# Designed miniproteins, single chains, continued (3): the designs that were tried, part 78

Each design is a single chain, and the fold is of that chain. pLDDT is the mean over its residues in the fold that is shown.

## One batch from the design tools (miniprotein)

Design m10694
Fold by ESMFold2-Fast:
Structure m10694 (fold): chain A 94 residues (1-94)
Amino acid sequence: SPTRLEILKLLLQKGEVYAKEIAEELNLSTSTVSYHLSKLEDEGIVSSYTSGSKRKYEIASPFSALEYYKSLPEQLQKELEPYLKPDLYLYNYK
């Protein structure tokens, strides 16, 4: 979904974020963002840990981000590619 892709771009750009920060940046409800983050975590693309009283989210590994990228149609790969450029050169070039 477009929302899923935007959440992943933000995680790749910022590293670690709270669901509320993603919601504010993307102009979405925190419940919508939390729903997508829980689905991404279930799929092993995103991981989370508790920081204080809130849960913080990050890309589970560079490899899980790349595997997700490879699963996307070419149109969506083009949208995600700038955010993955260092990882693509590290893991897929030669």
Scores: mean pLDDT 74

Design m10695
Fold by ESMFold2-Fast:
Order: structure tokens, then C-alpha cells, then sequence
Structure m10695 (fold): chain A 87 residues (1-87)
């Protein structure tokens, strides 16, 4: 049985002059999506959203520390991309 955690989408938009971000994360077992997490926040709160996503994923007993480290690295890459667009 292979468990993986993937960021399936990252979306950004503006509402009333304020930037927002939405991230969708999938937990997969043998290539099948078994759980989907979608979180939306103002861009200023992106770090709090990442902590929430990591906490939710960690609570799944099938997810390993290696899967969490991979997800954390991917989220850090997303943050760098968002910072380049909005700095």
C-alpha cells in the first residue's frame, strides 16, 4: 500500500482589493484519492493555513513523517511563488 500527499491545486484571486489564496491537498492510497482538504484564506494568513493543512494531514493514521516532510517542502515552494507575485 502506497500513501502519498499531493497539492492538487493552488488558486489566487482578489476581492475588494484584498488577495486570497485557496489550496487543495489530496491524500492518496495506491493512486486513489481517499481524502481532499481545501483551505481558503487571505494571503496575509497563508502561514496559518499551511499549519492547519499540516495538522489535518498529520491526524490521518496512514500518513507518514516522510509524506508530511514532502508536503511541507511543497507548501514552502508555493509560499515562495506567492511571495514573488505579491511582494
Amino acid sequence: MKVSVDISSVRTWEKDGKPYVEITVNILVDGKVVKTLTETTPLENVDEMFEKILKEVREDPLVTDEDLETLKSSLEQVKRILERQHK
Scores: mean pLDDT 80

Design m10696
Fold by ESMFold2-Fast:
Structure m10696 (fold): chain A 58 residues (1-58)
Amino acid sequence: GPRLLELAAELGVPPHSLPNLRQWLEEGMSEEVLAELITRETGASREAALELIRLLRS
C-alpha cells in the first residue's frame, strides 16, 4: 500500500527490495532478525523497522 512505499523511502529501503523482504518473512525469517538487518543496513530505529515489517505483513 502507499504507506509501505512511503515508510520504505523514509528509511532508505529500496522499493525493489520489498518483495524480497516479504518473501523472507513468508519463508520463516523472524521479525526480530529482519528488524536487526533493516536497522544495520539503513540505520533506522528498531521501532521503524518493526513498523515496516508490520506493513509488509498487511
Scores: mean pLDDT 84

Design m10697
Fold by ESMFold2-Fast:
Structure m10697 (fold): chain A 84 residues (1-84)
Amino acid sequence: DEEEELLKAMEAAAKKAEEWAKNNDLEGISKAFKEGLEKFKNIKTEEERNKLRVLGAAAFTAMEKGAEEGVKRAKELLEKLKNK
C-alpha cells in the first residue's frame, strides 16, 4: 500500500529529525537538507514532488515541535494534496 509506506516514511523522517534536533546534529541536518534538494531537482512528476513536500513537512515540524506534531502536519498536508 503506497499510502501506508508514505505514512511509515513520514513517521521515520519525523523521529530522525527530532533526534537530530535534540542532539544538535548539524552535520546530519545539513546532509539530509542537501540530499533533499538534490532529489527535488531530479523529480519530474508532481506525485513525487508532493511526497517529498510531505516528508519535509514531517521532518521540519518534528525539529520544532516533536515527532508526533511532525507526523500530524504531514498528514494534514497529504490530505490537502489528495483533495486538490
Scores: mean pLDDT 75

Design m10698
Fold by ESMFold2-Fast:
Order: sequence, then structure tokens, then C-alpha cells
Structure m10698 (fold): chain A 74 residues (1-74)
Amino acid sequence: AMSVEEVQKFMDKTPELAVEELKDLSVEEARKITEEGLDRLKDQAVAQGVPEEVAEELKKKALEEFEKLLKEKE
């Protein structure tokens, strides 16, 4: 089963990886794909027994970090 710590590690890496992988896309498209990816990670974490409130908080933090990295690109 996936632990909260494992989910946090994946979500902590996701913003930087998303910016790098999606660098050839528009900011709007990169946001959409990243949000969809984080939603899938959240759903997987909840399915593995992570509390939904914790998974939602981790997703929110990852999205906030992604937005900060996007601002550096602008």
C-alpha cells in the first residue's frame, strides 16, 4: 500500500517534472495537464488508504509550487 510519505514524495517532485516535461506546451495547456495528473495521483492515494483531506492538501501544495515555477518562466 502507498504511504502518505510516498505520496508526498511523488507530489513534491511533480511540479518540477511537469514544468520540464511540458515546457514545449502553452502555460494554459501545461496547467491543465498538471492538474489532471495531480487529480489522478490524489485518486490513487485515496484508493491506497490515504485520507482524502490529506491527499487534497498535498495536491493543493503541489499546484501552488507548480504555479510558482511557472511564474519564474514568465
Scores: mean pLDDT 74

Design m10699
Fold by ESMFold2-Fast:
Structure m10699 (fold): chain A 74 residues (1-74)
Amino acid sequence: SPEEELERLFEELKRDILAAWQASGGDRAAVEAVAIRGTRRLHELLDAHPDFDETRAYALLQRTMDEVAAERAA
């Protein structure tokens, strides 16, 4: 389902952002590169599923970014 695909994408995005943060020692450019690729994949997924609720997709993205922020603060 589109929601399951989005959940997988956001789990991968969270993992990839945190991995880039740790591997680069907090390099902003490395984190931004991962975020840009994730956003592109999100748009591709939404284009493939035009009947999916875009508001719901962005709410899931916001939750993922909040989780990333919490992990970096810990």
Scores: mean pLDDT 80

Design m10700
Fold by ESMFold2-Fast:
Structure m10700 (fold): chain A 94 residues (1-94)
Amino acid sequence: MIEVPEVKTLEEAEEVAERIIKEYEKRIEELKNSKDPFAQKLREELEGAIKTIKKMLEELRKKKTEESLKKFQEQLKAMATYINKMIASYKDRK
């Protein structure tokens, strides 16, 4: 699972986003070509999350305000929480 640390600068936000994107890309690779409907859905959600994170970073780079940074962090944390819950469900709790 991926934790979203507190970010105070645009550079920290970019570093955190890049780390999350890399982790999601790794998960997509592990799920590729699976015929399991849940694995396919999880892959689609991960691909969507990567696109959304990239879009959020673009918006943050355009605005460069403290409020934009806080909004980015809240959105990123909410998305990571949602995806982490899906990954946990996929791993079949013992």
Scores: mean pLDDT 77

Design m10701
Fold by ESMFold2-Fast:
Structure m10701 (fold): chain A 114 residues (1-114)
Amino acid sequence: IEELKLLLKESISRGDLGKAAEILAKIIQLRGAEYFLEILRELAEWLRDNGFESAAKAIEELIEMMNNPTLTPVFTSLSAAMELKRYHIRLKRGEAVPDLAKLLQNIIEHGSLV
């Protein structure tokens, strides 16, 4: 896990957001549902530290929308929040989430599923 976190930070610092999304998805699957929001908070901090301010804000809004669905998104979309919540529920059930890396990459690059 610590090795994967190091690789994730390195990918973000290099601007390799696709690789960062793949590593993040693996960390989330290995850690399980209880650490999902904590890992996303760490991601937002690392993105902001490396100059990806809009991506950091999108992740932060997604975390808040999962806890408060009445929040109006500015940097992300309701569809992205709903899909991320669906993956969180699937992780709680012990289900595989093979498309998680693609969803995370789209959120990091665009703040949404588009």
Scores: mean pLDDT 71

Design m10702
Fold by ESMFold2-Fast:
Structure m10702 (fold): chain A 96 residues (1-96)
Amino acid sequence: KEEEERFEKLMEKLRKEGDLKKAKLAAELREWGLSVEQIEELLEESNDEQVEKILEALTRVRNGELKTPLEKRLAEAIKAGDQEAVLEVLKEIAKE
């Protein structure tokens, strides 16, 4: 409940600031099991281009379209329920 309230506040802030792509990414990451703290960390370190790259990679993983080694690592981290490994791979995707 408290985690959900923190997430709702983050989403409201992003929508009010016009960061709609960050809001979309935050919602996706929450569904993939990341904590609000992990989501905030990733969003603070990511520009609009990096956010778009992460969203595209998550969409490909969701659709089973694993084309790159990083997308395969992301899928395996998600299957393992390893939230920290998911965060690390997403940061690597953002840098490439």
Scores: mean pLDDT 80

Design m10703
Fold by ESMFold2-Fast:
Structure m10703 (fold): chain A 98 residues (1-98)
Amino acid sequence: LEEAEKFKSMSSEEKKEYRKKRVEESKEEIKEIWEEAVKNNEKSTLAEILSSLLPSLKPEELEKSSADEVVEMLLKELPHESEISGLLLGIKLKLKEL
């Protein structure tokens, strides 16, 4: 992947800052998506979407969780924290299909 090659060419400090920024931005946007779903009474629909992207997560467990807890659960299921941005893209694509 072109982004992976670019990332590999960065200094250690640049890689750390880039990764941290992308991770934090993705976490905040996922929290906002979850909070909007709660406001719109679509929490169960979003829980099903998240479970479809990460099958190890049960929709009923997600539905009982706060926005912060949902983000923590998602991070635990990812191989690397940096993959949270890819998960966010997957969530947005699934929401677009609704």
Scores: mean pLDDT 77

Design m10704
Fold by ESMFold2-Fast:
Order: sequence, then structure tokens, then C-alpha cells
Structure m10704 (fold): chain A 107 residues (1-107)
Amino acid sequence: NPEEKLIELAKKEDFEGLEKLLLELGFHPDVVLLTVRLAAGFLSLYKQGKISEEELEEKLRLVIELARAIQEGAAEEEIRRLVEKLGIDGTETLVRLALGLRRLLNS
């Protein structure tokens, strides 16, 4: 399962390795950029002591699931649900960005 390797790379702060693996798995560069940015953000929260290691792993799994949902053209309500589960400031902005990318990749 490539998901476990993606989480391992993110936890190690190997963002170059994370980017390369996502591209090799066929993710669009804009989806990869969003995924790496979100992963780095949650890693930063973990390093600041604002979230636990368990919460970090949960958020990283959700970030990868969101990337897959965008790439595969999942329903709008599924993408919204995943973004809401991330629990970030600016949820509406991320929903709009994710839906925009989904439309671009499936048009």
C-alpha cells in the first residue's frame, strides 16, 4: 500500500521524496503541491506541540485521501467532508480550491 510509504515520507520531512512518489503514482502536479503543503502544515503543528503524533497520522491519512478524491473526481460532498475533517482555518477556501482542481482534472 503506497499510502503507508507516503505517510512515512511526510513524517520524516522528506517532502522531496513525498513529491516524487506522488508524481510517480500519477497525481497531477497541482494536487501534489497542495498535498505537500498540507502535510508540511500538519507536521509544523506537531513540532509545535499543538497536535499529538496520533492526530498527525490521522491528518496525514486524510490529506492523502483528499488528494485521491480530487484526482479521481469524487463527489463534491465527499471532498467537502474530507476538508471539514482536516479541521483547518480557512475550510471554505480549501473546499473551493479542491473542487476547482477536481473540475480542472476531470474536464
Scores: mean pLDDT 87

Design m10705
Fold by ESMFold2-Fast:
Structure m10705 (fold): chain A 95 residues (1-95)
Amino acid sequence: SLEDRLFELSGKIVDLRLQLLRLISQNSPLSKIKSVVQSILDVMREMSKLVPELQPYVDELGDLLSNLDSLSKDELSSRVTRIVNNALDVLYDAI
């Protein structure tokens, strides 16, 4: 079902966000951090095909990824967490 697919994708984004926060806390290389943010964006793009209301958050995360090199680790962590949490709130309201 649509709900089962969205539940699966939401689980992936939660796991990737946890991975991102661990990489940031461990001072991991920026290339690894970028890779995880790209993976979050890819999952959110798949979700937005099913829930078009998520498109603004996909756009915001894509813009963030394009400018990632200019962000501090704290700004990156805060902004990605906010975008993901807002997207998940919209998704849970849509289910």
Scores: mean pLDDT 85

Design m10706
Fold by ESMFold2-Fast:
Structure m10706 (fold): chain A 65 residues (1-65)
Amino acid sequence: NAALKAAVLAAAGRVVDGGSLDVSKATWIAGQIVDAVAAGAGVTLSAAQRAALVDEVVAYLKANS
């Protein structure tokens, strides 16, 4: 879902704006962002959908760490 992907990336941007991130925590942080945004949107994610969104957020966090 493109709208959910945009929302998780916006949330990741807000996390990065607070300072540089430890890349070793990127996957864990990405998982928390995806889960929180999906819950807020009332969306249930399959394991595959969650993994795809986590990968996108991890890529964003690594580019901005």
Scores: mean pLDDT 77

Design m10707
Fold by ESMFold2-Fast:
Structure m10707 (fold): chain A 78 residues (1-78)
Amino acid sequence: AAERARAALEARDAALEDALMEEIAAVAKTDPKKAMEMLAEALEVALEWAVAAGLATPEEAAQAEAMIAEARALAAAL
């Protein structure tokens, strides 16, 4: 997930981002724990890139960090 998220961001390719999200959604049907881990990894890569590029506000970064923490907590509970 992280490697594909990085490739999509580097290419700035919305189709690759959509494909990754569709894959995570498909995995969630059979392995919700793995899907939440994949989502957290993708969000971490996206946040790191957005911060490095100067595209994320502090509020957006904090919101993304909260989403990553929630996804990891859900993965741990599943």
Scores: mean pLDDT 74

Design m10708
Fold by ESMFold2-Fast:
Structure m10708 (fold): chain A 80 residues (1-80)
Amino acid sequence: SAAEAVLRGAEAIAAASPELSPRMQEDLIRRQADELAREYGVEEALRAAEEALKRATEQGASPATLAAIRRIVELLRERL
């Protein structure tokens, strides 16, 4: 699902984040937002990212994972 794609991408970025500069992290997050918007469309990608944020919060995901999802949500909202 689109929400699973968001969660998986955010988890991967979070796992790599200790070895990445802030600029590299932002670039990976932007690429994820771009890919989601391309595959699903902006509105559906945004709904999926918001659903992923809700699930990640309920599951007690890491602060890094939550931060990545929140940034994806922000980037997708900027495209509306």
Scores: mean pLDDT 87

Design m10709
Fold by ESMFold2-Fast:
Structure m10709 (fold): chain A 71 residues (1-71)
Amino acid sequence: LSEVEQLVVEASMYLIAAAVALRLKDYESAIKYAEKAKELAEEALALDPESEGARAELEAAEEMIKEAKEK
């Protein structure tokens, strides 16, 4: 895996963890995992601004943070 690919995969893993936390109504953990995914996706975009994978992970992370904070 390239560095960008590794960051995208890691962001995806944190988003899965965030989704599980949201399902369990653990909003604090959901926010923490989603924020970590956002950080990783932003780092991937800094390395490759054209990365569709990184952009998708960033959008998903932002949406999860918004949903978790709404509760």
Scores: mean pLDDT 84

Design m10710
Fold by ESMFold2-Fast:
Structure m10710 (fold): chain A 100 residues (1-100)
Amino acid sequence: SLSREQVVRLLADLMAHELRELVAQGDFDGAAEALYNAMKFALTILSEEEVEAAVRRAMATLPRDEALRVLELALQRAKEEGDEKTVRILERVIAELRAE
């Protein structure tokens, strides 16, 4: 079986691959939905800190402006769903990425 660190890396790599394909097609809304759904699923088995690390790693594989657009759209969806935990994670990732 996989270690937790290996699971976090695999999640990040899978998210990065899917998000890059959707963004390459100009489907930012689809990318945001994919990110939000991946985070919701991951939070059933991983801590907030582990999911945050996976999202940060995945977003680092995209151009900064495209990553910010995906994250902001995912944040809007999380707020609409009342998903306070995912909102907190996305706000932290956005703040860190904007500080670069």
Scores: mean pLDDT 89

Design m10711
Fold by ESMFold2-Fast:
Structure m10711 (fold): chain A 93 residues (1-93)
Amino acid sequence: MKEEILRLAREETRAIQAGDTARAAELTARIRELLESIEDPEELLELFRAILEEAPQSVGSVLALLDVVDKRGDEELLNEMQELLAEHILKLS
């Protein structure tokens, strides 16, 4: 599962870079579907860290992961992910 989601996130980055918005949206939808099947919060956190490191331009994937966690009401995990995203953005500055 983790490797498949990371592969899709990298493909989403390529679609975004190519200006293929339809392909990017399709990949984001597939990533969301796979993320919704993951029940372990630690697996979601590990995937979030990996996406930020390996495919930081996968905006759709990042937002899909945050949305999945938010909809589950896991405020602690959501806050941790938002902090990781903020730290990552600051490192790019």
Scores: mean pLDDT 82

Design m10712
Fold by ESMFold2-Fast:
Structure m10712 (fold): chain A 71 residues (1-71)
Amino acid sequence: MPKISIEEAREIAEKIKNEEVRKLVLEGIELYEKGEDISKAEDLFLKALLLPSATEEDKKLVEEASRILMP
């Protein structure tokens, strides 16, 4: 995966205000960067979206980061 896509996804994830949501998304991005366990990375993004504490803005940022990594 291009380094630019990983960096852009991280910048978006860092804008997430909820620490738990941000942590899950950053962990998913790390798995994509390593080219490991893509299914696990997808599960982490899904868990972030399903967190009760996730705001509408947090969910939009999770979706944006996911779309950059998963064309």
Scores: mean pLDDT 79

Design m10713
Fold by ESMFold2-Fast:
Structure m10713 (fold): chain A 99 residues (1-99)
Amino acid sequence: ELREEALRLVEEAAELAEEAAKKVGEDAQTALDLAKGVLEALRKGNGSPRELAANLEAAADAVKEAKEKNPETAELLEKALEKLEEAARLLRELARREE
């Protein structure tokens, strides 16, 4: 259930990051690429939850930087950030339970 919930949140975050990339280009592209990588790994059942959480945390940091540089897209980037941070939290919890 945690992995399924994380998958759904990353799908939603990737959609939002794609919209942001259309508006702010390269600033949102790093977050989009990281989110898509995690999404693909989750769909294939690959990847350590710990490593996937770290990649989502990196995506969240990229969104924070994009938001700082592009305040006009802040609302869209905030929504993406919230979903990336929640997905990372769920995967961190999953990693802890599997240890």
Scores: mean pLDDT 83

Design m10714
Fold by ESMFold2-Fast:
Structure m10714 (fold): chain A 84 residues (1-84)
Amino acid sequence: STMDRAQQLLADAIAYRQQGDYQRAFQQARKALQLLMSASEDHKDILHGIGALLRGMGYWLDGDYQRAADQYIDGAQELIQRMS
């Protein structure tokens, strides 16, 4: 299911973050967040996802890969909770 795939991508992101691989954590969390947003029918959930994408991309462009990954992981976790 979409939720199972998103949860697996989120788990991979968290594992990479624990290893200090923030760039791979960001990439996996971005995939999870995009998948969750594409599956959402609620405009508020989509807006929460957009907020996380904008904040995370801002940190990524500044070279702060740890904070970028954290924003995307937190955004994906929030969407999973809202959609469950």
Scores: mean pLDDT 87

Design m10715
Fold by ESMFold2-Fast:
Structure m10715 (fold): chain A 70 residues (1-70)
Amino acid sequence: MKTYNVVVTDSKGNVYTGTVEVEKPEPGAIGIGKDLVNTETGEVLNDQPVKVYKTEGDTLYGELLPKSSL
């Protein structure tokens, strides 16, 4: 897997910034989120599944999935 910068949103509208480890950085890929920092609260999430929906330049955009998705 390779590590990419990611912007992640959850079902509640929270935004996280951090990195994701993914096999192929393409829409529909599921990766593992690392050091995802909530932009409003500063909460850090690790080892969270992230589904990539968009790639723009060197940054992936994804949605936060339940841990059961791993």
Scores: mean pLDDT 80

Design m10716
Fold by ESMFold2-Fast:
Structure m10716 (fold): chain A 68 residues (1-68)
Amino acid sequence: MSPDERIRAVADHTRRLSDEMDRVRDDGRATVDRLRALGGSPEAVRRVLDDTARRVARLRAEAERLSD
């Protein structure tokens, strides 16, 4: 594999991880908004926020491994 191909592959993977993180955040926000609109409990909202944060942290850790 050429250096340029390697750089492109890493950049593409990093971009996909960033897009996935944004999607996870947007999905989490939309879920919280729906729960609030339906009179969802503060506990249900906290569970969605905690799950979203955990998923984002996992994706961020993967992206950081690629930048080493």
Scores: mean pLDDT 82

Design m10717
Fold by ESMFold2-Fast:
Structure m10717 (fold): chain A 80 residues (1-80)
Amino acid sequence: SEEATKAAEEAVKRVLEEEGFDPSLIKSVRAEVGPRFALVEVEFKDGTRVFGIGRTPEEAIERAALNVRRYVRKQKAAAA
C-alpha cells in the first residue's frame, strides 16, 4: 500500500530524528496490507532489517517505529 508505506516512512524518519540519527540511514521502507494483517519492513543501508506486524496498518507502523527506536538505541549504546 502506497499510503501505508508513506505513513511508515514518516513515522520511521521521526523516530530517527528524535534519537539524533540521520534519516538517510534508511535504505527502504515497505508496507504490505492484507485483509486482517499489515506488515512494515524497514531496511537500513548496513543491511539490517526491522519489521512491524499488526492487525492494522497503524498497529504495524507503530510496532515498526518502536523496533527502529530499539535498534538505533542499541547502536548508540554500543558506540559509547
Scores: mean pLDDT 85

Design m10718
Fold by ESMFold2-Fast:
Structure m10718 (fold): chain A 66 residues (1-66)
Amino acid sequence: PKVEIKEEDGLWVATVTAGEYVGVGRGETPGQAILKALEEVYKKGGEKVAAIGAEKAVEEGHKLGI
């Protein structure tokens, strides 16, 4: 997914794009904003987006010898 971060009114705003699904999150830190944006994407994309994220996590774990 594509992640864009910007600062608005003292808060961080993250926009996450995964295919046709776009989520926007706000937070006091960039990480919090990204997490909220990802939650919106997962809510809109449902199981498909969650499955893609899980597959990537497994791939990274495999690279670390897990």
Scores: mean pLDDT 68

Design m10719
Fold by ESMFold2-Fast:
Structure m10719 (fold): chain A 68 residues (1-68)
Amino acid sequence: SALEEEVVARAREAVERALAAGASEDEISKLVLQVLMEAWAANPDLPDERRRAIARRMREVLEEALAA
């Protein structure tokens, strides 16, 4: 969905900038969680299936960043 792609793109850009600035794994994890929480807060009536889909995509972003 457009929301999932937007949240993932925003997280990827934030993670790339943080990694370039020398951020730790803990900082990257907090950043990904912050983007996810902001997305959920902006969409309070989001169904469980959609929340899980976004969370899964955000986990992929985090795993990709930490595998570098």
Scores: mean pLDDT 83

Design m10720
Fold by ESMFold2-Fast:
Structure m10720 (fold): chain A 86 residues (1-86)
Amino acid sequence: MRSLKEEALSLAREINEKLGLSEEQKEQDLETLMFFLEKASEAQARNLVDTLKYLLKVAETDPITARFHYDALLRMLEARNEQAEA
C-alpha cells in the first residue's frame, strides 16, 4: 500500500525533527527509507511503520536512546538495500 510508505516517511520526518538532525542527515535518512520501502513487502512496510511509531514515542522521553536505535535501524536498512542489488 502506498499509504504505508507515506506514513513511514512522515514518521521519519517527525523523528528527525525531534532529534534535531541536520538537513543533510535528514535527506540521507529519508533516501535510505525510500529505497527500502520501494522493494518492501506490505508486511515489511507495516513492521517499519510500527518500529518508527515506537521510536517516535521513545524520542519524547529519551531522545538519546531513540537516536541510537534510529541510527541502528537506518544502518540495517542501508545494508539490506546494498545486498538487494548484489
Scores: mean pLDDT 78

Design m10721
Fold by ESMFold2-Fast:
Structure m10721 (fold): chain A 79 residues (1-79)
Amino acid sequence: TAAEQLARGAALAAEGARAVREGEEALKKGDYSTAAQHYARAAELYREAARALADVDPAMAGLFAHESEVAAAIAQELA
């Protein structure tokens, strides 16, 4: 249902935000390889959130698709 897709998208986005925070913590410690892994994970989670929301909330899906691209770019720079 649309409610199930919205809940799934929200849960995946929350996990993505957690991965971003873990990546930021690793960056502050100078652990670039660990930071790259966390940002790569965030990119995957935001991409899945965007897919879950595509049909029920296209605006929010677009936001998470953008967050996925940003996280992926950061991961690539750190790798």
Scores: mean pLDDT 90

Design m10722
Fold by ESMFold2-Fast:
Structure m10722 (fold): chain A 78 residues (1-78)
Amino acid sequence: MKEELRRKAEELIRKADEALAAGDNRLAALLYVRAAEYYAKSGDYDKAIEALKRAAEADPSLEEGLQKQIEAIKKKAA
């Protein structure tokens, strides 16, 4: 169900925010990426893109790969 996927994404965002607050930027980035996967599966493409942008902010070394994922979601939403 879409509601279950959204709920899982929201839980992962919460965990990512907690990791970021604790200074674990790499764990935060990983959790934001996982949240984006669940948002994309539920059709919430705008939230998926926001989560990927937050992942890139948490770990800038992932920016190139995350930008490619953002472009893929934009094409899927069109």
Scores: mean pLDDT 84

Design m10723
Fold by ESMFold2-Fast:
Structure m10723 (fold): chain A 95 residues (1-95)
Amino acid sequence: EEERKKALEIAEEGRRAVLEKDYEGIREAIQKALDLLNQGKYEAAALALSGIRDALDEHGTSLEEEIERGLVGIALGVVEIISGKPIEELVEKAK
């Protein structure tokens, strides 16, 4: 679906920003994922945020990236609360 494609593009943008130490790019990717949440696209938002989280977990080593990890964690929590479903279920449905 179009939503899945958009979520993967956001996750890829976030991963690239993490690898490049582009902190503004990381925050922009998180914001784009939250825009999907705002549109009621919970599965797509979860997929995008999970991709950003995984990139930060694998490659994030700075204090700034620790802050971004916190922001992604909060965003994922909001998606779970609003959707009423665990993140892993939403991500599987988005695939």
Scores: mean pLDDT 80

Design m10724
Fold by ESMFold2-Fast:
Structure m10724 (fold): chain A 95 residues (1-95)
Amino acid sequence: SDLELGKLYREYQQQLLKASSYATPEQQLELGGFHQDFNGKLLRAYDLNDKKKAIEIIDDEIKWLEEFKKTMSPEGQKYLDKAIDLLKKMKDLIS
């Protein structure tokens, strides 16, 4: 449901913010930039009621975060893993 998606998205944003606190300034800029692009694309897909496109956008974000987390400390990786799990739950609700 839209209410459940909103809850998962807010929790996802919280996990990203926590991960960012363990990131270098360069990593924070990269994470923030990619997240802004993701957010813009996801909102557009949602406005167009394009569920297939929303799923593709979420998959791209998951793939990027899985690669990015390899560059982070164990503490940062823990929060990115939580963020990835939340994106997977969002994908399941959209599917």
Scores: mean pLDDT 88

Design m10725
Fold by ESMFold2-Fast:
Structure m10725 (fold): chain A 65 residues (1-65)
Amino acid sequence: SKEQADSLFEQGKEYEKQGKYFEAVKKYSQAVLLEPDNEEYRKNLLEAYNKYRESQGLPPGTPPP
């Protein structure tokens, strides 16, 4: 549901604020699965995923499906 997706998105933002990029990626991925046509969710997932990859010494990439 949108309410569930919005809740997951807010949890992702909170993890991202804490620098917990992998946890943020997990929450954003779940939100995208519930609302796959929501471009804002996909954008935040991509940004968090790139921050996570950077923290691991990896180049930027695309988020998992």
Scores: mean pLDDT 81

Design m10726
Fold by ESMFold2-Fast:
Parts: structure tokens; C-alpha cells; sequence
Structure m10726 (fold): chain A 81 residues (1-81)
């Protein structure tokens, strides 16, 4: 599970960098993050127990939040240099 966590963190870094490269400004970046969140949340299996759906929702929200935070940090660094 720790090895999987590290792999997920590496994917978060890669996706954050991709979003920054694709975005011309902070507004575009935020829109791409919003679209990512909506797409990910729409993938939750509604046939699962409510507790499992809620756990999945929180996990997705946390993952997307980490991607957004890293992307915003990288974007600001790119703009200031």
C-alpha cells in the first residue's frame, strides 16, 4: 500500500505538470481541474453501499485537490521566473 501511495504521488506530479503545460493562464488551469473532478466523480459506482460511495468521493476529492495544489504551485513558479 505504501508503494502504491508513492506511485499515486508520482502520477499526481505528472498530471500537475501536464495541466500546467496545457494551461495558458490560471483560469484555464482551474477549469481543467474542475473538469477532471467532475469526470472522476461521475465514475463512482452508484450500486455500491453509501458508505463506500462516500469514501470513494472523499478519496477522489483529496486526489484532485493534491493535483490542483501542485499544479497551482508549479504554474506560479513558471510565471514568476
Amino acid sequence: SEKLKKHIEELVEKYAKYLVEKSKNEEELKKLVEELLKTALSGIDETLPEEVQEADRKAIEELVKKIEEKALKLFKEKKEK
Scores: mean pLDDT 78

Design m10727
Fold by ESMFold2-Fast:
Structure m10727 (fold): chain A 88 residues (1-88)
Amino acid sequence: SELEKLIKEAKEILEEIERVFEEIRRALREGDFERARRLLERARELLRKAAELVNKALELDPKNKEAIFLGAEVGVYEMRLWVLEREL
């Protein structure tokens, strides 16, 4: 279904963001602030895309528990990104 595709894509993007967050932490530890900035920009773009997919899923079914949970997870990832941005 269209709903299942949106949820699957949003999950895959959140998994990609986890990998990018690990790379950001590595870059920060190594003092590679240029790489860290580029990765932070990438994480921001991915988060925006995940939020858009979740919003589309909720437009199709506002009561879908998985889409609601993903929306909450996107919020947690936004907070984690905010923390990483302050370490720069």
Scores: mean pLDDT 90

